# Designed miniproteins, single chains: the designs that were tried, part 38

Each design is a single chain, and the fold is of that chain. pLDDT is the mean over its residues in the fold that is shown.

## One batch from the design tools (miniprotein)

Design m1298
Fold by ESMFold2-Fast:
Structure m1298 (fold): chain A 80 residues (1-80)
Amino acid sequence: KQAEIDALRKSYAEKGKKLAEEMKKTRDDGVAAYNQAAATDPAKAAQLRAEMNETSRKLDEEIVKLIKEGDKKVAALEAA
């Protein structure tokens, strides 16, 4: 039924929004830490950049997984 699909889409949209907010916070915090370190400690700045990139990559993987799971569940409901 359409109401079930709509409820599922709303649930996944909310989860996606939360992950997008975490991604933004990770990038904003990482850039701020990098800029502060870059002025005094280039080695620490490079480490912070690597950590930010790794965290962002993991969040990207979670977002992609969430989208694929949502699409699969919607398709299953439409096929039933």
Scores: mean pLDDT 81

Design m1299
Fold by ESMFold2-Fast:
Structure m1299 (fold): chain A 68 residues (1-68)
Amino acid sequence: SVVDELLEKLRELAAREPGFRALLEEMERNTNEQGLVTAALGFADSLLTHRPELAAEAEELRRLALQA
């Protein structure tokens, strides 16, 4: 499913960046599918604003979330 693909992408990113690990933990604790999508979109927007070096990763998260 798209949700499984999104979570797997977050696990890959979490291995490289502590911020993604914190997001993954939050989403796994509190999130159904709709909440997962909402959280991922919010995080992607935050990354695009504050961490332009991660723009490609943010766009990938946004793309996956919008397909859910």
Scores: mean pLDDT 72

Design m1300
Fold by ESMFold2-Fast:
Structure m1300 (fold): chain A 76 residues (1-76)
Amino acid sequence: SVLEKIQEIQDKAKEKIDQLNQEREQTIRDMQALAAQDPSKAPEYEALAYKASGQADLEIRQINDDAQLQIQKLLS
């Protein structure tokens, strides 16, 4: 059914977003741990975490936009 296809699209998008968020959270934790070991390098590690977070935000936006387009095609 159309509803089952919509659910599949949403589930796939959620799985991809969850993976990106897990990777982002791990990167942030790793950078925080490194900053704690060498506070003089904290700005460098913070910048790496910020870049990784920003990249994940862009990819999440693209995944959501693609899912919305796929759903709209099913409803049209």
Scores: mean pLDDT 90

Design m1301
Fold by ESMFold2-Fast:
Structure m1301 (fold): chain A 60 residues (1-60)
Amino acid sequence: SERARQGQALLQQGQALIAEGRALLRTHPEDKEKVLEGIGLILRGIGLQTQAGILLGQPL
């Protein structure tokens, strides 16, 4: 279904953002600005995964 396709795309995007944010934290652990950027990417990725879960679990 269209919702399943959209949910899968959001899931993949969320996973990519979380991976990018985690990589940023690993490479710049003492750079406070980069740490905040990494946290922001992880939170955005979690938000996309939450939206994906809604689309995949609740076809409203």
Scores: mean pLDDT 84

Design m1302
Fold by ESMFold2-Fast:
Structure m1302 (fold): chain A 106 residues (1-106)
Amino acid sequence: MEAVEMIRRAVEIAVGILRRLGMDEEAEVLREIGEEVIREVEKRGLKPREAVELLLEKLYKAYKEGKLSKGAVAIALFSLYMEALGRKDEEAVEVIEEFLKKLKEE
């Protein structure tokens, strides 16, 4: 399946988890980020790895701006990691693991 479907499913699952935890404002921020990433993927014909890199960049920016907590980012990353593993997308898995290492150093 395509990069768009991978991003959409990962974001929808994470948004659902955030809403169940009462993190409604952060769920809305993540939903909007997901929609922006999907629009850019469709416009630019991005591959799954590039789509993941773009999502991670936008998640990190929202975290640094205080729009997403560390917990919300972790939930989004976990959802994305599980989706990439399920698709056996080794390149996407590697990009997510590199980002997790960077986040741990913060």
Scores: mean pLDDT 85

Design m1303
Fold by ESMFold2-Fast:
Structure m1303 (fold): chain A 92 residues (1-92)
Amino acid sequence: SLIEKFIELIKKGRFKEALEVLKELFNHGTDEEKRELIDAVESAEIPSLTLAPYTGHEKEVVEIFRLLAEMYEELGDHEMAKTWLVTARLFE
């Protein structure tokens, strides 16, 4: 699935490819697929996304944070959406 591909790409540090998969899920995914993505991100323990801005992929990782924030917002989780947005803005 696109969700499994996104998680695999993130774990491998392939942030440009991960961003493209995330954009596909954001633009063409159902609300259910977006919920499954958010659950997968949380369960995959992606602390690497928080650290990735320090590895020279800041632009791509910031955009990933912003898209995740928008998905949380669409799903009604305003507090998590705000957390991801604040994190993204710190690495601009």
Scores: mean pLDDT 79

Design m1304
Fold by ESMFold2-Fast:
Structure m1304 (fold): chain A 74 residues (1-74)
Amino acid sequence: SAAEEEAARLLAEFEARAREALAAGDYQTFNALVRETHARLEALAARHAWSPAERAAWYRRLHQVLTELHRETA
């Protein structure tokens, strides 16, 4: 669906920009990207009336990206 495509693109853009910020040591930009991505996922969930299961699935994917970034920088 268009919602799934937009959410997948949002997470891919987040991962790419987050990796760039972390590689540069720019923790302020990294934190801003996390907040922005969370807010944009909430907006998508509201706009498309996502079920609790759909919301949970996309938040799990975001958390998986965050976990991998944390492992790579630790």
Scores: mean pLDDT 84

Design m1305
Fold by ESMFold2-Fast:
Structure m1305 (fold): chain A 73 residues (1-73)
Amino acid sequence: SWIQQSLQRAQQASQAAQQAALSVPGVTSAKVTAGVGSDGTIQLDSLDITATNDQAKQQAQKAAQQALQQVQK
């Protein structure tokens, strides 16, 4: 029940973070995986972003982390 809800939120966080990263202009590919930490919070386990320049990559990383934080609420 609550474990399944945590896993479902982790999956939602992965999708939300990936979409947020892809929404940044200049991003060509994004693969994001989120999991459940030992304390039950959702965290980004991996973040693999390809972008045309470093600025876009940094913006995508920030967008992904922001999307994760919104899903945790």
Scores: mean pLDDT 79

Design m1306
Fold by ESMFold2-Fast:
Structure m1306 (fold): chain A 59 residues (1-59)
Amino acid sequence: AADDAKIDELAERIAPGVRRNRAQPGVAGPAGDSTDITLPPAEFSERLKARIDALLAAA
């Protein structure tokens, strides 16, 4: 419940940055300027990645 909401929020924040970086092939930086994320469990990280991929595919 709480983890799902947090993953969704983080994915929505990250997806625009990833999309912007793709639009500018010369941009220095992997996920944009700077983003500090704390993901204790590996499962949380995998779910976040899957959610970001889904958002990018939908766009």
Scores: mean pLDDT 59

Design m1307
Fold by ESMFold2-Fast:
Structure m1307 (fold): chain A 69 residues (1-69)
Amino acid sequence: MPVGLKLVVPKALSEEEAKAVAEAAAAVPGVLSAGVRTIGDETVIGVTAESREAAEKALELAKKKIEEL
């Protein structure tokens, strides 16, 4: 069964940065879709994957990329 996970990071991203993070997360094997949205001073990353392991890897990669921006 596909797994949906969400991560909230206390950092606002530009539209271009959000797109880059979403594309990086979506490139993780087993990920079906990834979306990134900035709400006020926070960024929300949502991932749907074929397994929990794939979803967790995508969120870890997204979080690391955001922390380095």
Scores: mean pLDDT 81

Design m1308
Fold by ESMFold2-Fast:
Structure m1308 (fold): chain A 67 residues (1-67)
Amino acid sequence: EEEKRKENLEKARKRVDEVLEQYLASHTLTPEQKEALERLKEAQKISDKIPGKNDPEAARKLREELK
């Protein structure tokens, strides 16, 4: 079950990346917005690497960076 959840999260992440790339092609983000986005992606990737990627630590970090 966890392995399938991992694959589903990775596929969803790729889909989001595609949409973001299309959006960035049409719009220009400020440097601050790009930094925030990169930090959010890093937190999500860290969650995927650990065995307990279901832990809410990545979600907590994303919430803090979101504001």
Scores: mean pLDDT 64

Design m1309
Fold by ESMFold2-Fast:
Structure m1309 (fold): chain A 96 residues (1-96)
Amino acid sequence: VKDLIDEAAKALKEARDYLEKAESVMNEETKPLVDEARKELQKAANDLAKAVSYYKKYEETGDPEYKELATRYAQNSIEEAKKAIDLAKEAVEKGK
């Protein structure tokens, strides 16, 4: 689970870097892609925060339900961050 949370954090950082690049070349045609990437990035950040919170509860209680929730939210965060990266990359390519 810790490894998944760390993977999600790295993916989120990569997504932020690509989004900043996409925003720097944003125009009317790419704005919808940038807006969608921002939404996916926010979902990824929220799900990572939930994963960290549930993992902490798992460490405190030993309850496997919190481990399952932490895993699920970390996986969701990774998926959402990857979507944000793909959208941001497309925006960069079209913005050129």
Scores: mean pLDDT 86

Design m1310
Fold by ESMFold2-Fast:
Parts: structure tokens; sequence; C-alpha cells
Structure m1310 (fold): chain A 72 residues (1-72)
């Protein structure tokens, strides 16, 4: 469901920032939004799979959460 995808994206973004802050920070500093979205999306999918969620979050949705985390 959309709720499962949203939860997976949020959890993936949080974990990506905690485990790979240097890589995400480097990509963001270089203005590489695509790289940030891909890194966050990878973790979002892994967390969704690990937690048995029926739907996988999109890399775009995960990237949106990553961008939001840096803002607030």
Amino acid sequence: SSSDALAGAALGAERAYKENPEEIGKAAAQGDAKAVAELVGKHAREEAERNGLSTYPSPELAGKFAAGAGKA
C-alpha cells in the first residue's frame, strides 16, 4: 500500500543518514540529487524487505524524505 511504501521510505532515509552520513553529505555537497536519491532508495528497499513490507518505496520518494531531513 501507499502507507507501507511511505513508511519504508522514511525508515530507509533515516537509516541512510545514520549509517552513511558522509556519502550522502558528499553527494549533496556536489549537488548530485540523483546520487542522494539512489543511496536513500537502496536503504529504503532493504529496510522494506527486512521488515516484510508488501510494497517497495520508490527511489524518488526516498530521495524526497532525505531532502526534507536536511531542511528540518
Scores: mean pLDDT 63

Design m1311
Fold by ESMFold2-Fast:
Structure m1311 (fold): chain A 82 residues (1-82)
Amino acid sequence: SDDELLELLTRVAKVIIEHLRKQGLEKKAEELEKEFEKLVAAKDIKGAAGLVIEGVKYLLESPDAEEILQEIEKVVQEVLAE
């Protein structure tokens, strides 16, 4: 349902935001966190998913991109399967 999908998106967004902060991208992390909270409050699943994709784009420029993507993939699998 929409609530389960929002829970999944919230968990993925937290991983992305934490990694942005670890890489010193504090301003981008704050911007994504604030906008994500607004979209979740509005139950805008498409907007929330789009914002997650935008966050991933910033992480793909990182030397740790492969590790970060693998962590996101594990979170998605855990939520969907377990």
Scores: mean pLDDT 79

Design m1312
Fold by ESMFold2-Fast:
Structure m1312 (fold): chain A 85 residues (1-85)
Amino acid sequence: SMSTNMSMNRMSTHYMTTMVNNFNSMGVPTSTRRMFMFYFSRHRNSMVDNDVPVGTYRSRMMTFVNTTRTRSPSTVRRFVRRMMS
């Protein structure tokens, strides 16, 4: 639907910018950033494809933001993979 897909796209851009800023402030290597962004993109696409409510999307994206602040880059991939399941 237009409402759900449009809202998720706008929020995706916002959360992506926030996570990139977190990675920059932590000095995360480019390879680790690419891996995380790949999982983020796959997760967003999966939620859009399954018409997941915007509130659920917001909640999961906030979890990603919090993960990028509090965990080492090496653990981020495993955590994101679990969230995508």
Scores: mean pLDDT 64

Design m1313
Fold by ESMFold2-Fast:
Structure m1313 (fold): chain A 82 residues (1-82)
Amino acid sequence: MEEEKKKKLKGLEKLEKAIEEQKAKQPSELLDKLLEALEKLKELAEKGEYSDEKALEILMEVAGLSEEQAQVILEDLKKLGE
């Protein structure tokens, strides 16, 4: 299961870098909140507590995303971690 943890962290790191690059070009409060949500997701992954359900909740609560928006981010994270 260490491989699964590595894939999740890889996806989170890739998305974090993409958001940081976008923030450098066009800063927004939404991007700041997304980075905060990703940090919390990285903490869950490090602890082995990451689940799709918990990730969805954090994206909605911390970043203020709708369930549909959070689901899109979650699917992107899965693709980036492959």
Scores: mean pLDDT 79

Design m1314
Fold by ESMFold2-Fast:
Structure m1314 (fold): chain A 80 residues (1-80)
Amino acid sequence: MSVEELLKKLKEVLAKLKAATTPEEQQAERDRAKEIIREYAEVVPEHKGTADAVIEVLDRSDTESAILVLESFIAFVEKE
């Protein structure tokens, strides 16, 4: 999968996470974000350290922090 396709998927997950109203919906979108970011790290191994840090925030932080870190990661990838 291309970086462009992964970015598109991450933006879709971010939109769904922002719209999610239940903890179950929020967790499902966080899990999807982690999988997409893991796939990104396979395509761009030089960014694995940044990807791993983002995944840790998605796993351990609240939904508001998860949204902020996803927005920051998307901006980081787009800057390249």
Scores: mean pLDDT 84

Design m1315
Fold by ESMFold2-Fast:
Structure m1315 (fold): chain A 78 residues (1-78)
Amino acid sequence: MSDEQKKKELIELAEKIYKYVLENSNLDEDEIEELKLQLKGLKEKIEKSDVETAEKYFNDFLDIASEILGVSKEELLK
């Protein structure tokens, strides 16, 4: 279904952003662990929510990644 597909695409984008943060930042072990927990929580929230709510959770994760890297959310979506 299109809504389930959109949620899976959000999870895929979150995984890509997580990897990008790890490859383009110099995070310590505690920061990496926190980001892993944020990603895990995001994936669970997306799977349990409707698409509109899932997009809001995804946007909150983008805010975290944006803050860590010091870049705009738009740069993360490239």
Scores: mean pLDDT 81

Design m1316
Fold by ESMFold2-Fast:
Structure m1316 (fold): chain A 75 residues (1-75)
Amino acid sequence: MEKEEIEKLRKRGEELVDRTAERLKETAGLSEEEVERYRKEMLRAHESFIERRKEFDEGVKELKEAVERVVERLE
């Protein structure tokens, strides 16, 4: 399940980057080269986000386990 969610997140991010690049060209009048530069920078940030999200999801699972242990100790 986790791998499928990360893959979906990756695809959605790439689609968002493409849509944003199209909007930048339309609204800001940027050249094709400038749009491609922004697109590459956004894709790099997205890849870093995906890697961080994988680490974060692992941390969230550890936190959930810790919370469950604390709740058990409250009794």
Scores: mean pLDDT 74

Design m1317
Fold by ESMFold2-Fast:
Structure m1317 (fold): chain A 88 residues (1-88)
Amino acid sequence: SANAPLQHPEISEAERLRQELQDLLQRIRDELGLTPPASLVQRAQQALQDFDQLMQNVGLGLIKDPLSQYKKLIDEFSQLIKEMRDLQ
């Protein structure tokens, strides 16, 4: 149904990783007193915006293969989280 959101494990996983990325960025700044590299922050902000745009476009029926795009974002979020955790 067009009025029922499709709940796939990939969507839930992408949402959790989005939140983890946001929380990690905040923690690095506030708890560890570190300033992440500007390029890493920009990549993280772009990925978060891409997720929000994907959610909107999926809701509008504009995406032909939403599942593959969510999986791509899961990989991107996972990589960004790893890079942020690897900060010196």
Scores: mean pLDDT 75

Design m1318
Fold by ESMFold2-Fast:
Structure m1318 (fold): chain A 68 residues (1-68)
Amino acid sequence: LESAIEAIEAELLKRGRPEDAAKVRAELEANRESTEEGLARLKESAAALKEIRSEKERELLELIRRMA
């Protein structure tokens, strides 16, 4: 999130819009804690789903071997 804020700020500053850059940063900073919490939960869920997928792929390969 911080990297995204920095990128947007840099782009707006490059375009000569320092007031817009400051406003965007302030708005994103105000919602940063909530957004970071949401992203952390999504990453946890994604990691769990990746683990389940790997396990299911292993089970499918074992099934294919039995059917061959």
Scores: mean pLDDT 67

Design m1319
Fold by ESMFold2-Fast:
Structure m1319 (fold): chain A 64 residues (1-64)
Amino acid sequence: SLSLPQELVLGILRLLADNPEGLTRKELAEKLGVSEATVDRIIAELRARGVPVVEENGRYRLAP
């Protein structure tokens, strides 16, 4: 069962697509209006679904 709102999952995907240079944990939290801990949960959910989210130099981005 999913404990995260699907709107947050879609929101982070849009932010990562719009920002190919990557976004920090703090920037994602501020843009989504959530806590940094919630960002961690969304990233974990995306990775569990097979979305290739990578962290480089403190920034999250989509791998090719």
Scores: mean pLDDT 82

Design m1320
Fold by ESMFold2-Fast:
Structure m1320 (fold): chain A 69 residues (1-69)
Amino acid sequence: SKLDKIKELIEKVLSGEITGKEFLEEIEKMGYKLSDEQKEEIQRLIVEVKLGRISVEEAAERILELLEK
């Protein structure tokens, strides 16, 4: 699913396998064109996961909602 792919990509950022920029590139490869505001919000959500404020699943759900808006 799209949600599972986004979760996988977040986990790769957390492990250091990919950068935040590469994360955004992978999202665009899924068929989304990101505005600068969407890119900034996605980066904020990833920072919240890194700080332990939200779960990977919650961040992925919020990102998917943002993309489908």
Scores: mean pLDDT 86

Design m1321
Fold by ESMFold2-Fast:
Structure m1321 (fold): chain A 110 residues (1-110)
Amino acid sequence: SLEEELEKLRKEVVERIRELAREDPERALEIVRRALDHLRELMRRAGARSLRAEELLGLAELILAVIKTTKKPDPELLARAAELILEAAKEALGLEAAIELAKYILELME
């Protein structure tokens, strides 16, 4: 099912962002920021309005703001931000869009 595919990809994204953040925290931060910006652009083009997606994206932005202020890119915080972005994509645009966003994030890490 698409739900099982998204769960598998979500787990892979979370684990790989966590690993990347330990080795190259600046690159991990850049990838999470690019994923967030990409989702916001997709939502804008689709005219998608979801209060739940905006709440999830707000939490991801707060995590990124904390990292920027403290200058300490925590691998767990970056992984959580990526997970929030994928859940926001599912809420705003549906399962297929969330799956494509997860694949986009994994491609950025190649």
Scores: mean pLDDT 89

Design m1322
Fold by ESMFold2-Fast:
Structure m1322 (fold): chain A 55 residues (1-55)
Amino acid sequence: APSELERVFYERLIEGAIKSKDKNLIDELIKYLESRRPLYPEFADELIEKVKKAA
């Protein structure tokens, strides 16, 4: 599982990307999060779903 500090950073990163409404940035962020799935599968899936629902 990621550390609490890492969770906060990822959540803020997602919020920033969503607020930008830049589809290219959001798509790149999703690809980046998918690359993290092997390390944190459940957490990465939660973040990806949150981005997709808000975009």
Scores: mean pLDDT 77

Design m1323
Fold by ESMFold2-Fast:
Structure m1323 (fold): chain A 98 residues (1-98)
Amino acid sequence: MEEVKKKAEELAKEKGGTVDLIIEASANGIHFVAYYVVDEEGVLLGSVSAVYTDKGELLWKEEFEADSMEEYIEIVKELSKKADERTEHLKKLIEEAR
């Protein structure tokens, strides 16, 4: 838990940015958190995300970082692809719940 936040803060220090955008979502005792590291202009330099239980048990963790605009574009493509996959998964879960 604190490890995920600390890693985002360490990444921010390394890249000369700040941890600015935090996304948190919870369902059925499972928590998702994402910390985004941005520069002074708000450009994405990296992210640390995790899924954990109410007991603080880490179930999943993912980290991205960029040192150049080329790497940043790769991160944006990967995040976009995962967003599409998550949208389809959530849509299926909603349809099955009804």
Scores: mean pLDDT 66

Design m1324
Fold by ESMFold2-Fast:
Structure m1324 (fold): chain A 94 residues (1-94)
Amino acid sequence: MEKHEKIKEELIKKLVELTGLSPEEALKELEKTLRKTILENKDKLKSEEDVKKAVKEAVKEFLKSHGVPEEKIEKATEELSKLVYELYNADSSS
């Protein structure tokens, strides 16, 4: 069961590299931002595609809050959002 662990490690590694936070703190702060974005957009989250969009938005705001340059933000947002989605949906989504 190393598959999900690898995705999680990759996500944490990229978060740490971009923000300079500790692994646990980087993951925790990202999770807080995701939760806040979902709560603020709960009436608009009617499909799985809307959830994916909200995840991208949350990741982008997280990166902006930690001083990541705009050029790196777009690429990092795509990469991290994919990892976040895969981590939570890879084995659970039908």
Scores: mean pLDDT 74

Design m1325
Fold by ESMFold2-Fast:
Structure m1325 (fold): chain A 82 residues (1-82)
Amino acid sequence: MLSKEQYERVKKIIEEALKKYSDGKKLFNAVKEELERLRDEGIITDEEYEQIVKILSDAYIKYPNDAKKFAEAVLKELEKLS
């Protein structure tokens, strides 16, 4: 279960990536790199990282060419973890 602080950090990463990238693959990769950094800094656990990456992968499969719908789907699933 994500703390409110962990949830807000991940949400900010997704929102900032949406401002920089319109391509779904670049957005997915950028978010994943920032999540790896949060894991390496001990802000999220390996288990939390795996759960979030699964949410990203599932959303990317469903919306590979729609960065906004991808982000909306990810944020909706993240709220269930917080």
Scores: mean pLDDT 82

Design m1326
Fold by ESMFold2-Fast:
Structure m1326 (fold): chain A 63 residues (1-63)
Amino acid sequence: GGKMIGKAGGGVTVKLDNGEVIQGGATPMGEYALVTGTSLTTGQPVLVEADKETGEVLAVRPV
């Protein structure tokens, strides 16, 4: 789990419950926001799916 901080269509920070931080941009995709970003913890590119209304993290996928 985790939380997206910011709004779809702009720059966002995602904070995961494990302490990992992801920075990137969010694009609205139907009922969710797709975050394309980089983990500041691992340095790896990641994709995050978050609920666009609540910002709750639904899925994290490596690229």
Scores: mean pLDDT 78

Design m1327
Fold by ESMFold2-Fast:
Structure m1327 (fold): chain A 118 residues (1-118)
Amino acid sequence: DDSQKRKQKAEVQANELLRQARILGSIRFADLATEADRLAGDPEAVRELVRRALEEARKGAEEAPSLSPEQQAEVLGLALGVADLARRLGPEFGPLAEEARELAEYSREQLKKAIDAS
């Protein structure tokens, strides 16, 4: 069944790109966590760092429908990285962590749609 073979190939590609996005998200988290640690003692500077990272991820998500699946995996990584940072910083960053989580879910859905369309 050629339809089943196409579906299996799409699922394999989706799993690989989602794995790549998680790796990229871990790298992004590490970079942002290093910067947040440098800003430790200035809560507003840390909050601004998280807001800027979230805005970068949001802009990528807005462009996602025109991007390749590989580029969409990078966008998902940005959202995952800032979500992980906001969670690590504590409950006072809960609203930003939730916004980043929703953005990551949106980006994951867009990535899956791009793969299905390929």
Scores: mean pLDDT 85

Design m1328
Fold by ESMFold2-Fast:
Structure m1328 (fold): chain A 58 residues (1-58)
Amino acid sequence: SAQEQAIKEKAEKQKAEDVQRIQDLADKHNWPQEVKDAAIEQVTKDHDAKMQEEIAAL
């Protein structure tokens, strides 16, 4: 549906922005690679879960 597509597009954009923010912070503060990878994985899972919740609420 158009509503489901809009939710997916918004979620993907927000996920990309948050991942980029984490990458920028990790590079600026010289985070260990494992911490950077874990943070990116967590934010990706959080956005995917939120997207599924919003779609399920339709």
Scores: mean pLDDT 85

Design m1329
Fold by ESMFold2-Fast:
Structure m1329 (fold): chain A 76 residues (1-76)
Amino acid sequence: SRNDNAVQRYSGQINRITRQGIGRYRDDPVMVQYIRDRRDTYIDTIQSMRDQGFSVSDIQSYGDSQIDNMRQRIRD
């Protein structure tokens, strides 16, 4: 479904950003755990939104916002 495609797309992007962040902060276990916790929360939320029948637009809005937030926090 379109919602399944949105979940796959945003989960993929979040996982990629997570991998980059963990690599960057590999010597900071607190930051690594924070990045993992954020990944899990965001992916769980996107899956929950799909399961509750949220629109593709709502899933995109949430996903884009969280990707921007993760990118900002992982940047130098």
Scores: mean pLDDT 86

Design m1330
Fold by ESMFold2-Fast:
Structure m1330 (fold): chain A 81 residues (1-81)
Amino acid sequence: DRVKKRQAIAAEIGEKYDLPPLQKSSLSTNPKEAAAYAHNAVVLLGKNFTEEDAQRLLEDIKKYGPEEVANFFESLVNKYF
C-alpha cells in the first residue's frame, strides 16, 4: 500500500512536470533530477516540504543511496497523508 501510494504520487508528479519515472538507479546517478523531483513534490504536498528538505534529500542520496531516499520520500508522504 505504501509502495502503491509512492508510485501513484511519482506518476502524478511525472505527468504534471514531465519528470522521468522514479527509479533507484536514476536517483543515484542524477542528484539534480532528484532535487527537481523533491521541488515539484512541494507543489503537490503544499508548503510543508521546504527548500531545506530538498537539500537534505540530495545529501541523503549522496550519503545513503537511493533506498534511504525512497524511505525519506515515503516518510514525507506518510506524514502528510
Scores: mean pLDDT 51

Design m1331
Fold by ESMFold2-Fast:
Structure m1331 (fold): chain A 66 residues (1-66)
Amino acid sequence: GRESRGLAGHAASGAYAGMDKDVSIKYGQLGKQLSDSEEDKNAAEAAIKAAEANTKEAALEAMKAG
């Protein structure tokens, strides 16, 4: 739902802004846990991968997916 997308977006935005990788991954994982749809789960997984990559480019792509 909207909440899980918001958490995935927060994780991606955090990674883009230089937030700690571990914190961004935690928000992405929480977004995935709260996701009811496959689309929202995929967005959360993209945000987690972006945080793990620790690059602004990956974070921007994850924000676009969420």
Scores: mean pLDDT 65

Design m1332
Fold by ESMFold2-Fast:
Structure m1332 (fold): chain A 102 residues (1-102)
Amino acid sequence: SRQEALRRLQERIQKEAAANPVSTPENRVRLTDEEELAAYTGEQVRVAGEVAGLPEDETEKLVRLAEEDPLRTVEALSEAAAEAPPGTHGKEVLLRALERLE
């Protein structure tokens, strides 16, 4: 159920980014601490890429990297964050993922 909870959270982030590009502090989705990092798989990378508007093929490449090589994933997410438009949920999600991956 933890994996299902994360998946639902990620899907909600995706929906909120599409419907509300700017969210208030009350309705924004918050990430917890290291529990999420430990539980995160390619799904975290997938939702971040989708919310940031990356092509499906590019997002899938990042998902594979997250599972095969976490260090390369950090660099790929950093590049994706740089390309994401400022002020969007996508960029914020990518930046938070980068902070957690260190």
Scores: mean pLDDT 57

Design m1333
Fold by ESMFold2-Fast:
Structure m1333 (fold): chain A 55 residues (1-55)
Amino acid sequence: MKRIEVMQKAVDAGTALSKTRKELRDTLTPKQADELTDEEGRKKSAEVQKYIDAL
């Protein structure tokens, strides 16, 4: 079911953000990690929204 695929992509994007934030905090300052993770999150959310609009 294509709706489940879109929902799975949204969940995967959220999980990837959590992992990326943790990895960035280990290598970058917390402030830099938060800024980069938030920007990536907005872009991934917009991509998922595009799939939803196409359904």
Scores: mean pLDDT 62

